# Ledger of designs, part 83: designed miniproteins, single chains, continued (5)

Each design is a single chain, and the fold is of that chain. pLDDT is the mean over its residues in the fold that is shown.

## One batch from the design tools (miniprotein)

Design m19069
Fold by ESMFold2-Fast:
Structure m19069 (fold): chain A 69 residues (1-69)
Amino acid sequence: NKKEALEYFNKGNSYYARGDYDKAIEYFKKALELDPNFSTAWYNLGLVYEKKGDFEKAKEYYEKAKELG
């Protein structure tokens, strides 16, 4: 359900904005479980991993976002 995926995505963004990167990852993954083609959620996972210093995972998720368009 795209609406439910968007709701989880918005929760992920809220946690990211407050610096709770682990909760942000949890909710972005929930969004992707409902909509695996949600390119912006893949991109935002990349942003969170970059903030955590995991540049290898960040690159992987950015490449997935780019592939999906």
Scores: mean pLDDT 89

Design m19070
Fold by ESMFold2-Fast:
Structure m19070 (fold): chain A 61 residues (1-61)
Amino acid sequence: SAREEVRAAARALLELAQDPEATDEQVLAALNRVYALAAEHGIPFSELWAILAELAAEAKA
């Protein structure tokens, strides 16, 4: 589903953002992918934020 695709991209972004080995370019590319998928599927910012908050809570180091 569209939400599952956005959630998967958001998870990849959060994993990269928490990885000390990740480059700024990799993090920005992942962020751009999340925004592009959200825009493509018409996911509003409020829902995108909820997805990110859920994933951050689940995967917090």
Scores: mean pLDDT 78

Design m19071
Fold by ESMFold2-Fast:
Structure m19071 (fold): chain A 68 residues (1-68)
Amino acid sequence: MTLQEVIESLSEEELRYLKEQIINIAKIDPDNAKLVLETLRKVLEATTDPEKQALLREMIDEIEKALK
């Protein structure tokens, strides 16, 4: 099971939890946070659900802000 497959299987609630976790990781290990960010972008490209697309875009934006 790849990280991409795991993220694709997550519910909206689980994705919100993951977002919070990755923002916290970005402060400690920005390189690992960047790897998850790249995977989130791949999941966004594969996603056809507009609600999930909106959530993924929000997650990506917030994680990018945390990495600054």
Scores: mean pLDDT 80

Design m19072
Fold by ESMFold2-Fast:
Structure m19072 (fold): chain A 110 residues (1-110)
Amino acid sequence: SFEDLEAELEEIEKNIDKLDPREVIGRVTDLLQRAIELDLPESELLKLTDKAFEILRKVIEKYPDDVDVLETALQALEGLRIMAREKGLEKVVSKLDELIAYVKEQLEKA
């Protein structure tokens, strides 16, 4: 199902301009949650995480002053961080901390 998750991320990215930004955030973060729960090999999980974060950064960059979008992203990312930490996924936690810091900085400027 790694290939299925990768294909799902690709479809989300292709439809990024057609979807509500909060729906994009929800779908991407739900996909990462499922990937973490599946206990995929670390290399596959990191590949999905990198692609997902690329999509999330694109959404945030398009809506840098949208407080609702930024708060939605922050809440979802903090939820993922708790899950990743409980599973000992140190590399995923590190990447989540970087994106969370970026979202918090955008919220302070919004």
Scores: mean pLDDT 85

Design m19073
Fold by ESMFold2-Fast:
Order: C-alpha cells, then sequence, then structure tokens
Structure m19073 (fold): chain A 79 residues (1-79)
C-alpha cells in the first residue's frame, strides 16, 4: 500500500535530516554537509538530489527540527 511506502520513505528522510543536523552542529561547512548528506541518502537508496535538498534546508534553517525538514522534503517529492 502507498501509505506503507510513504512511512518508509519518511523514516529514511528523517534519518538523513538528523544526520545533516549533526554535521552542522559539529561545524562542517555547507559544502561538506551537502556531500556527506548526499552520500547518506545514497546509502539509504534515496536519490542524491534528496540528500542535497535536506542538507540545504538544514544549513539554511538550523532551528528547524529534523521532522520539519523531512516533512518538507517529502511534500516536495510528492508535490
Amino acid sequence: IKEEQEQKIYEKLLEVAEYAKKLVKEGYSKEEVIKKTEEKALELNLPPLVGRKIAELVYENPEASPEEIAEKVMEEMKK
């Protein structure tokens, strides 16, 4: 069912968002956060473009929760 697939995708997006936020907190540059987050997305079988989008949102919105980032990216993927 589509809903079950959506939950699995959301869980992966959340993991990538949490990872990106950790990198920003640890002082990595925007370029490094993008690269490492794209690699993390690929490990989870997500498109690297999704990883890049998460990294950009996290870097530009450091006060946003990982849940907020994951929801926004998932909304953009579904349109």
Scores: mean pLDDT 80

Design m19074
Fold by ESMFold2-Fast:
Structure m19074 (fold): chain A 65 residues (1-65)
Amino acid sequence: GIKELEEKLNELNEKGIKELSREEALKLAKEYADEETQKRIEELVKNKDRVSIKELADLIIEIKN
């Protein structure tokens, strides 16, 4: 669920990883996110080659509100 995705993003950020490729972001969404969150991430990374960990974290905050 969304909590597992948040934990994974925090782990990556702690390792100094600040951005992911579109493919990496979509893979994480498929592994950890629910269907609604996966669709929101797919839309966020549409037409982008890379996405920041901050953008993904901000999206999760938006979904939770």
Scores: mean pLDDT 82

Design m19075
Fold by ESMFold2-Fast:
Structure m19075 (fold): chain A 64 residues (1-64)
Amino acid sequence: SSMEEELRKKIEELEREAVRAVIAGDLEGAIALMEEMKKLHEELGDEESAKRLERSIERLRAQL
């Protein structure tokens, strides 16, 4: 569906931004972007990707 296509495209854009934030040392920004990605994966019913993101978020928070 067009809605699912839009959500997947937004996730891909957020993924690129999150990677750039991590490389730049902006861990707080990366966490915020990953929280948005997790929410979108939950809207898609993609529980496995949401769980992987939660683990990554926890690892980044541990570095703060």
Scores: mean pLDDT 88

Design m19076
Fold by ESMFold2-Fast:
Structure m19076 (fold): chain A 80 residues (1-80)
Amino acid sequence: MPEPTPRQLAVLEAIASASSTFELTAAELAKILGVSQSTVRRTLAELEAQGLVARRRAADGRTLYRLTPAGARLLAEHRA
């Protein structure tokens, strides 16, 4: 697989560390990373296509993103 970009690694790290459930919305990720929601959604779509992130719809209509086992392994491999 292609090497993850710094932004892809930042998104994976934010999901892993910022929530007790390891699930975040695109809006929460945008706030944590200091970037636009459109930038985060594009990065999340790329990570989902690579099998590194999964999404679900919450009962309240929010879309939540979580690490897959593959995403968690990739993040661990690239952590300093």
Scores: mean pLDDT 77

Design m19077
Fold by ESMFold2-Fast:
Structure m19077 (fold): chain A 55 residues (1-55)
Amino acid sequence: MKEEAIELARKLVEEGASIEDASVAAGRELLAKGVPKDEAKQAVNAAANALIEEE
């Protein structure tokens, strides 16, 4: 789940979204797929941190 969120967020940033918008969109996608809120929240935080460290 964390890897999927990171990849989705990275793709959105490549398309011109901000890290914040991309992370929110990744979280919504995980929740829509039925991922528990706590796991989705951890995945979103991991994605945001990974993208920030790449800068």
Scores: mean pLDDT 76

Design m19078
Fold by ESMFold2-Fast:
Structure m19078 (fold): chain A 84 residues (1-84)
Amino acid sequence: GEERLEKLKEEREKLVEELKELAEKLEKEGKTEEAKELLLEAEELEGLADIGIGIGKVIGDPEFAIKQLERVIKELKELLKKYA
C-alpha cells in the first residue's frame, strides 16, 4: 500500500516538473495565456492530490490517497498532451 503511494507521489513530481518546463516553453513562444492556464490547472490538480493524501493519512488507509493520485496523474498526463 505505502510503496504504491510513494511511487505515485514520485510520478506526480516528475509530471509537474514536465508541465512547468512546457509552460516555460509556451511563454517563450508568446503563448502566455496557454502557459498561465496550464499552470493554474496543474496547481488545482496538485491541490486535489494533497487533499487526497491528507484524507488517507487521517483515516489510516492509503487507498483513498492512491485513487486520488492515480486520477490526478491521469489528468496531468492529459494536460501534457493538450498543450504539447
Scores: mean pLDDT 82

Design m19079
Fold by ESMFold2-Fast:
Structure m19079 (fold): chain A 65 residues (1-65)
Amino acid sequence: SEELEREIGRALAEMDIAIAKIMLKNGVSKEEVIKFLEDSAKRYRDLGYEEAAELVEKFIEEIKK
């Protein structure tokens, strides 16, 4: 089901965001964390998980501020 795939995509994006927050808390550079998240967003877009990509991209913008 497309709805199930969308829910899985969102869960994966939330996990990547949680990992990014852990990386930042442990002193990984913003540049490295943004690269990790940009790679994740690209993968989600390539797989058709548009909502997941948007969630990750929104968090990237929050880090950049």
Scores: mean pLDDT 87

Design m19080
Fold by ESMFold2-Fast:
Structure m19080 (fold): chain A 67 residues (1-67)
Amino acid sequence: GNEKLKRLQELLEGKKTVTLGEARDLLLESGFTEAQAEKAVEILRHLTGGGKEATPMQVLLAARSVL
């Protein structure tokens, strides 16, 4: 399995939504690179339609796209 994605899933556990800034921080904490985190946040902006918050599912989809 992908250890970074598994760690991200654990960090998102119990959260209904996270801000795009929180999503970036959680990606970095999970072991994603700065470049991967920035690209994932760009994907999240599209998935949220310019919204301020993302669901755990949206964050995980963006994370998978940058692996």
Scores: mean pLDDT 87

Design m19081
Fold by ESMFold2-Fast:
Structure m19081 (fold): chain A 56 residues (1-56)
Amino acid sequence: GAKLEALGKKYGLTVEQVEGLKQLAEDLGREVAIQYAVRDLGLSREEAEELLEELE
């Protein structure tokens, strides 16, 4: 939805990448999602934590 598109633009990610990160956090937990965001999506740990807080 519009929230995922806005978050994608803010962090330089596609909607699909934001949706995948949210799903990863729900399935495997926040820390695994942070590690993926840092290593595979090129985010800082701080950016990954902020994005996941906005996703809940």
Scores: mean pLDDT 82

Design m19082
Fold by ESMFold2-Fast:
Structure m19082 (fold): chain A 56 residues (1-56)
Amino acid sequence: SLADRVRALAERDLTRAGVLLYLNGHTEVVAEVSRLAREGRLDEARALVLEAADRL
C-alpha cells in the first residue's frame, strides 16, 4: 500500500517519502516536513511523515 511505502521510506530516506506524499496530493504536509528537515529537526520531520502515512 501507499502507507507502507511511505512508512518504509520515512525510516530510510525522508526526501523520497516526501516526494511520494507530494505526488499523491499531500502538499501541505510535504511543506512542513521540508521545513522541519531544513531546520535539522529530522526526528520531528520523520514523525510527521509517519503520522501522514497513518492517515492514508
Scores: mean pLDDT 84

Design m19083
Fold by ESMFold2-Fast:
Structure m19083 (fold): chain A 69 residues (1-69)
Amino acid sequence: TKKVTVKEGMTVRDVLEEAGVDLEKADYEIVNKKGERVDLRIVDPDTDVGLLLGVEPGEEIEVVLVSER
């Protein structure tokens, strides 16, 4: 599990780069502080993370490994 602090205007792609994860090698989920999960296999990487998860700038999210490919 990798923790990422959300920044204003941050996209799913930006979160993956900050976490240092590669969706071609493994499947990951994002988990917010409420325990809500988003499967990164079905999300547009250009989607705003704050809008997608209802998180505000400065909040932490977790990037969780689901399975390796």
Scores: mean pLDDT 76

Design m19084
Fold by ESMFold2-Fast:
Structure m19084 (fold): chain A 90 residues (1-90)
Amino acid sequence: MDLVEEANKYIQKAEEAVKNGDFETALKYAEKALDIAAQLFNEGRYDEAIEIFDKVIEVLKKLPSKDSKTARLYAAAQLMKVAAEVEKSL
């Protein structure tokens, strides 16, 4: 399966979980999509990585900020997105 296609499927599942109020399932799929975006970044696929980081960040913004796991994933996604944007500009 293509990495971008797989990440987008996890993002769709995370968005559906958010709509259903299933906080734990949304975090699980957001983390899976974030892992794929990190892999895209390591492969030098910065544009694709940035797109997935943005979508993960948007999912995480819809979740309660009081959860430490949500805060950790949000920080990781933001930092990796900035790193990918810097690498792309070089």
Scores: mean pLDDT 85

Design m19085
Fold by ESMFold2-Fast:
Structure m19085 (fold): chain A 74 residues (1-74)
Amino acid sequence: DREELIRLLELIKENAERGDVEVAILAAATTATAARNAGDEETAARVREILDALAAGDVEKAIEKAEEAIEWLK
């Protein structure tokens, strides 16, 4: 469900903006798994970019990539 994926991406963004990077990473990993299980490889790839940015400590890039993914899904 696109609406569920958008909600999860918004949750990732909110936690990253709040400085809860560990929660954002867990939410991103969960979202990537959900996208893969749905056969949505493009959403999974976009979420992996968010996860990579979070893992690198680049919170600003992670937020930007989450916003891009949300707009792409709308």
Scores: mean pLDDT 84

Design m19086
Fold by ESMFold2-Fast:
Structure m19086 (fold): chain A 67 residues (1-67)
Amino acid sequence: PSEEELDREVKRALAEIYLAIAKLDYQRGDKEGAVESLEKALKILREADPEDTEAIAYVESQLEEAR
């Protein structure tokens, strides 16, 4: 794979990690931590994979619920 492909894959993995952290934080009652992690995931997805409209919409929906 190219450097660009590897960078995209790494960023997608980071976004998934932030989503997992957000879920755990929300379960613990850490609403602020959940929102922060969701915002980071959303930013990464918009930069790395803007064509993945389903993933972006999912994170936006989770962010609305976490607020």
Scores: mean pLDDT 80

Design m19087
Fold by ESMFold2-Fast:
Structure m19087 (fold): chain A 62 residues (1-62)
Amino acid sequence: IPPLSPAMRQRVDEMRAAGVPDEEIVRQLAQEARDFARAQGLSDELVEAGERDVEESVRAYL
């Protein structure tokens, strides 16, 4: 599992401090990773792998 970047950890901390539920934090960040990867023209397999990596990394951090 790749470690979360400092910027991503800060964003998770901010959302948590704002009272966003852990599951919603995971969902939003995973969706953003998917949208970003698709915008870069990555294959569906790479998009799904990136989304899964973000989900796992965020859950491990929470």
Scores: mean pLDDT 80

Design m19088
Fold by ESMFold2-Fast:
Structure m19088 (fold): chain A 96 residues (1-96)
Amino acid sequence: LLLSQYVDDLIKQGKYEEAKKLVENALAKRPDDAELHLLLGRVYYKMGKYDEAIEHYRRAAELDPSIKPIALRNLAEAYRKQGKVDEAERLEKEAE
C-alpha cells in the first residue's frame, strides 16, 4: 500500500540500506511482485549499484506489462549511468 512512499522517504534521507532491507523483506513474502522489484531496483540505483538495479528493473518489466514502460525507462537510466548509451536508447524507444 504505502511501502513505496516510505521507501522513497528513506531514499530521500540517504537511508539506502534501511530502504533495501524493507523492500527485501517484502519480496521474501511476494517474490514475483513487479512493483517491489521496481522499488528494489530504484534503491540499488541510488546506491550506485547499477548492475543490481538493472536485474530488478528487467524482472519488473517481465512480471507486469502495465509497469513495463516505467521499468524500461528506469533500466535505460541505469544503462546511461554505466555509459551504455546505445542500450539505453533502444530501451527508451521500446518504452514508447
Scores: mean pLDDT 86

Design m19089
Fold by ESMFold2-Fast:
Structure m19089 (fold): chain A 121 residues (1-121)
Amino acid sequence: GVSEDLLYEALAILSRNNASPLLTGLVYAAMSDLDDETLKKALSSMIGVDEELAERIVEARRIALGRAEGEGELQVMADLIRLLRETPEERLLDLVEEAARLDAEGASLEEIRERVAELAA
């Protein structure tokens, strides 16, 4: 997993840029090595994340890890988690900052996925 310091810095970037609870939860799920049940509880403790959203984010991580299948928005969420997990640590914070900026400007999750994929290539 990523270092605790790197996770803390990513969460600080998301907070400073007023990122949505959805994007914040997806980044946390991508950078976390917690089991599904512990991750769901951690996500549900976040401001603006209800139990339904927490469950969807956990399912998106299961899809990203090849443990489930998904379609539509759930697949977009899973693609973002996978892209962040596959990104080298030295580039990860730059991708998180760009995603947070776009999210704060009202970009769709699909648009954020496309930009993160472009930068990750």
Scores: mean pLDDT 87

Design m19090
Fold by ESMFold2-Fast:
Structure m19090 (fold): chain A 62 residues (1-62)
Amino acid sequence: SSADVEPLVAQLRDPDPAVRRAAARRLGEIGDPRAVEPLLELTSDPDPEVRAAAEEALRGIR
């Protein structure tokens, strides 16, 4: 729910790409529009799996 969004947005900046990927997927499942701008930034991530997770999450948010 919306209470989970802020901790997940913080995890998008985690040094571990596995954490960033998991946070991006969860934000996509929640679908909160507050995640849109942080996920757009994540589409430029150096890790291709993290970029893919961010792109998929953005497709889920309407």
Scores: mean pLDDT 82

Design m19091
Fold by ESMFold2-Fast:
Structure m19091 (fold): chain A 58 residues (1-58)
Amino acid sequence: APELRFADLPPDATPEEVVDAALRANGIEVTPEQREALVKAAREDPSLGRAFELLRAL
């Protein structure tokens, strides 16, 4: 499996900024529905554990 990397973001980054930076850093393109799911996961879990699981599934 490819190694996934999250971007180093400022502490005040929004869930949307975190998701967009992670997708860009890993070269992943997603559907609007997948992006919404990632943003929701990041908003519900700021540690990004759930968002990371969803990114690995892509």
Scores: mean pLDDT 68

Design m19092
Fold by ESMFold2-Fast:
Structure m19092 (fold): chain A 61 residues (1-61)
Amino acid sequence: DRVEELIRQLSSPDPEVRLRAAIELGKIGDPRAIEALRRAAAEDPSPMVRLAAREALEGIE
């Protein structure tokens, strides 16, 4: 399942992987990603990943 794989990638040690996962989850728009994206938007150490997660949530919600 691509969505579950991308949700797992939001926990990657590589910030580029997390950034790409957040962007792709936003494009897919699957509500299964909402909680993981909210967590990334609030808590990810990378400001770029936090921004991408917020933008992804806007597209889903």
Scores: mean pLDDT 85

Design m19093
Fold by ESMFold2-Fast:
Structure m19093 (fold): chain A 56 residues (1-56)
Amino acid sequence: SSMEERRERGLRILEALREALAAGDRVAAQYGLKELQEVAPEFPELIEEARRLLAE
């Protein structure tokens, strides 16, 4: 897939991670971080944002 397609998928994973945290589902949010690292490892800014959200 193109970099743009991988970034779009990474953004969707990050959005799902935010929704999981809003619902109090930290386990789902942690799975989201793992998926983000597998799908979009070229976008460290997205991974950093996910880690920041999980630290709150």
Scores: mean pLDDT 85

Design m19094
Fold by ESMFold2-Fast:
Structure m19094 (fold): chain A 70 residues (1-70)
Amino acid sequence: SRAREMVATKLSTEMIQKNPSMSVAVGEMFRAFVAGDGEKLRALAEEVIEKDPSMKPLMEEMLAAYEALS
């Protein structure tokens, strides 16, 4: 879906700007978001929060956007 790609692009850009060291994990989350793989997306979000708890609000925003597009 073009809508999924647009939202995933915006959110992944914000995530990289907030923590550039997470670029690999953010790239995997982008692919999961676009593919509609909600389980993988949640698992990756949990890993990101574990490494950087300050990312939690942005992860929650991403998961809410994913649910809204499902």
Scores: mean pLDDT 84

Design m19095
Fold by ESMFold2-Fast:
Structure m19095 (fold): chain A 97 residues (1-97)
Amino acid sequence: MAEELLEKGKELFEEGRYEEAAKLYTKAIKEAVTNNAPLELIAEALELLAEAYEKLGRYYEAASALRTLAELYRQLGKEEKAEEYEKKAEELLELAR
């Protein structure tokens, strides 16, 4: 299930295996969305995915994940968190330029 994929991904991330971690986080997000998992679980997976992409220097993908995360925080009524993640996405896009 999605939680197991996140746990496995975290182990790979701690080993510096960021590309493999990103693949597991992406799979976890797809499973969570498909099975109508809590938005908090999807938000956690997106945050981890963005961090993995950032470690890989894949700033466009990291920014995309953060923007999706911001949208989920708006849906959860957490506007301040949404603004923080949008700002971080913009900062990463500047690094990609």
Scores: mean pLDDT 86

Design m19096
Fold by ESMFold2-Fast:
Structure m19096 (fold): chain A 80 residues (1-80)
Amino acid sequence: EIEELKKKAEELKKKYEELKEKVKEAEQALKNMENEETKEEAQKKLAELAEEGLLAYKLEAEELEKKYKELEKKAKELEK
């Protein structure tokens, strides 16, 4: 059962890292808005991310971080 908790923590950590990558893409798109050459592509990317819920990505990333850290802590407690 401890191994199950460790596996779940690893899975949640992986999802958290994926969401962090998407948040980075959004931040990069916001920076690209300052450049006229990349502005149109950045606007489309931001509209897409907004429709997908950029705020939801940030909230989910925070929630996943909290959950996997809790599972890691619980696994460590049960290990002893």
Scores: mean pLDDT 73

Design m19097
Fold by ESMFold2-Fast:
Structure m19097 (fold): chain A 72 residues (1-72)
Amino acid sequence: ASEEAKKLMEEFVERAKEAVAKAKTKEEAQKLLSELNEEMGEELNKALSKMSDDEAQEAVAELVSKLNDLLL
């Protein structure tokens, strides 16, 4: 359960990195990230729902931290 969520988060981050790298503007990067979130968000949320609340919060915090590093 937690391994599936971590793998999905890693794939999300990897695809986010590619989207940001290919984007020519900050607005384009945000649009591509929004589209990625729509495609993977439901699957990721389903995987996170199988984890404890504490584990899910920690996993989300790690994901947010990694995405923040891409935008900085």
Scores: mean pLDDT 75

Design m19098
Fold by ESMFold2-Fast:
Structure m19098 (fold): chain A 77 residues (1-77)
Amino acid sequence: MSAEELVRRAGELFERAVEAFRAGRGEEAAALVEEAGRLLVEAAEAIAKKYGVDPEELREQIERRTAGLVEQIRAAG
């Protein structure tokens, strides 16, 4: 799977997460955000490999942001 395909799939999961959250399905929304975050990490690793850069900083940023969003969703619902 290409980085572009991973980002596209993550976007679709994020849209589904927003719909689930608005419908009051907070735990489903949190799970979808977690899966989207995993795909974004895979995309970051693929991009880093292609351009010969260390993915660690970008991976850490994605992981922190995803975890924070999941916690906010669970706290709200």
Scores: mean pLDDT 82

Design m19099
Fold by ESMFold2-Fast:
Structure m19099 (fold): chain A 67 residues (1-67)
Amino acid sequence: MTEEKIKKGLELLSQGKYEEAIKHFEEALKIKETSTIYYLLGIAYDRLGKRQEAVKYYQKAFALEEE
């Protein structure tokens, strides 16, 4: 489920496979929207050199963290 997809994405991130990590995080996001998944997508896009997309996902993560 969501946790398994996040775990796989994190493994791929640590291996430098950012595009594959993004796919797993997007699948997790489709199941459950969390600030953590948006942050992980931001990190993956940032590492891939897509800074504009990374900023977008970081903003979504912060918006979801509102009290």
Scores: mean pLDDT 82

Design m19100
Fold by ESMFold2-Fast:
Structure m19100 (fold): chain A 58 residues (1-58)
Amino acid sequence: GMEAEIERLQEEAERLGVLAVIQGNEEALKLSQEAVRLAKQGKLEEARELLRRAKDLI
């Protein structure tokens, strides 16, 4: 269901956030944190877009 999708997106965003911290990439960290926020709000498409951008920076 939607709850499972939200959980998966949050976990992916948190993993990318950890990688961003390790690499010192502040922009990727911001995008990952915002993706977590959007996923929690049920804005799955917006969250996925921010995760794609974060991945491009890592």
Scores: mean pLDDT 84

Design m19101
Fold by ESMFold2-Fast:
Structure m19101 (fold): chain A 57 residues (1-57)
Amino acid sequence: MMSAVEHYESSPYVSPLDVILVLEELKPPGWEERVAAIRRELSAAGAEALSVRFPRE
């Protein structure tokens, strides 16, 4: 599955959260940097959605 991660990142049918899960499961070279980048992007774009779906503790 070395190139599968790259396909997940570009696929419109796979969410960034799914990409993070795949990276954390498979742990390919560079997965830590990739996960950090995706998490930052999700935090910026989805912070509002996260606060709605996950109420304040």
Scores: mean pLDDT 60

Design m19102
Fold by ESMFold2-Fast:
Structure m19102 (fold): chain A 66 residues (1-66)
Amino acid sequence: MTLRVRGVGDVRRLIGLVLRLIGDPRFEVESAGPGVYRVTNLGSEADGERLFEELAADPDFEVERI
C-alpha cells in the first residue's frame, strides 16, 4: 500500500503518526514536492488502512491511495 499525503508543514508530525500506527520500522516517507510526501512499506494492509483513516480525519492533511 502507498499513500500520498498533502499539506505536510512538519514532516516530523507525519513520521510520528506512522511510527505510532505502523509496527514495521522499514516504512518509507519520501518527499514528492513541497508539503507532499509518499508513505510506503506500511506493513500489513490493516496497518495501512488505520494510517489512511487517521490521516483522512486530520484537517491539516489530504490523503489518497496511489
Scores: mean pLDDT 79

Design m19103
Fold by ESMFold2-Fast:
Structure m19103 (fold): chain A 60 residues (1-60)
Amino acid sequence: SMMEELEKKLIEKLKKGVEELLKKSRDAAILAAQIAVQEAREHGMEKVEKEAERYIEELK
């Protein structure tokens, strides 16, 4: 039916929208973690540096 086809199209649009936003959010989170690595290195904060590096690895 027309309603079933519309529902299927809206679900696919929803899935694509969620995937695109999650990808953009992941890229932004990686950038934030990279900035934290740089800041940690400048202050000699090894624990912060390792935590930020862990986030980068998990977000890839």
Scores: mean pLDDT 82

Design m19104
Fold by ESMFold2-Fast:
Structure m19104 (fold): chain A 82 residues (1-82)
Amino acid sequence: MLSEEAQAETIAALRAAFPGLEEELLEAARKAAEGDEEARRKAAQLISALGILAAAADFAGDEELAERLREAIKEAERIMEA
């Protein structure tokens, strides 16, 4: 297990990176909806990775970050099912 300090630093880094990850996921999802199979694979990989990060954020007690990650995943899935 990471120390509490290292855990807090990791969560802070994830919070800082989240807007870029969300943008990348949603862009991949839009391209996937247009029939781009490479973008569909990328979106699936990002959904898997962000799901793991959401679980890690919940475990760290950052429920707000966890919910934001889950909302991004739901939106991406919605776009790809359009």
Scores: mean pLDDT 80

Design m19105
Fold by ESMFold2-Fast:
Structure m19105 (fold): chain A 108 residues (1-108)
Amino acid sequence: MSVEARAVELVARLAAAKTIEEVKEVVEEMVRLAEALEDPAQFALVAEMIVGALDEAIARAPPEEKKEVLELAIEALERLARLARSRGDAATAARLEAAIARFRALLE
């Protein structure tokens, strides 16, 4: 399976997730997919797809679960931002850090 096809499949699975446990499982698989990518362009593309999918998951979350979904999204993006920084990909790291700041603002 191509990286793009796997990323699209995971985005669809996150959209179909009905429980916080399913959200956690899919988000972990998304992060692991991104962590396995050594090509900077593929990493940047998948990272952007993950940000978009998490934004939609937060928007879909019922009020009582929104904080937990936001905390999961922040943790996932912090992992990817650290990896981007460690690889010298300052542009992708900055984009991920901006998304993290936006999600943190929603917690308050």
Scores: mean pLDDT 87

Design m19106
Fold by ESMFold2-Fast:
Structure m19106 (fold): chain A 100 residues (1-100)
Amino acid sequence: MYALRVIVRGKATKETAEEIEKLIVEEIEKSGGEIRKRELTVKDGEFTIRILAVFDSKEKAEEAKKRLEEEVLPKIEELAKASGGEVTLFETTVVPAENA
């Protein structure tokens, strides 16, 4: 099994940060990922999202990473910008599940 770690940081309203987290989780689940950890912290208009998901194959984890970077990241950047904020960090890492 392989793990996908996702870390997103930025500035947005709480409601927008929750929508951003939801979009990331939904894309991971559609790609066959199982969410093992999900954390959203919002303080003073700054958010941090940390997600850990596991996949049965490296290929599925890499495909989920690619979809998050190419299809989901532009959408979450638009959502953050529409709320008067911005995405300052978007990090995705695929590792063997034992190293997650």
Scores: mean pLDDT 88

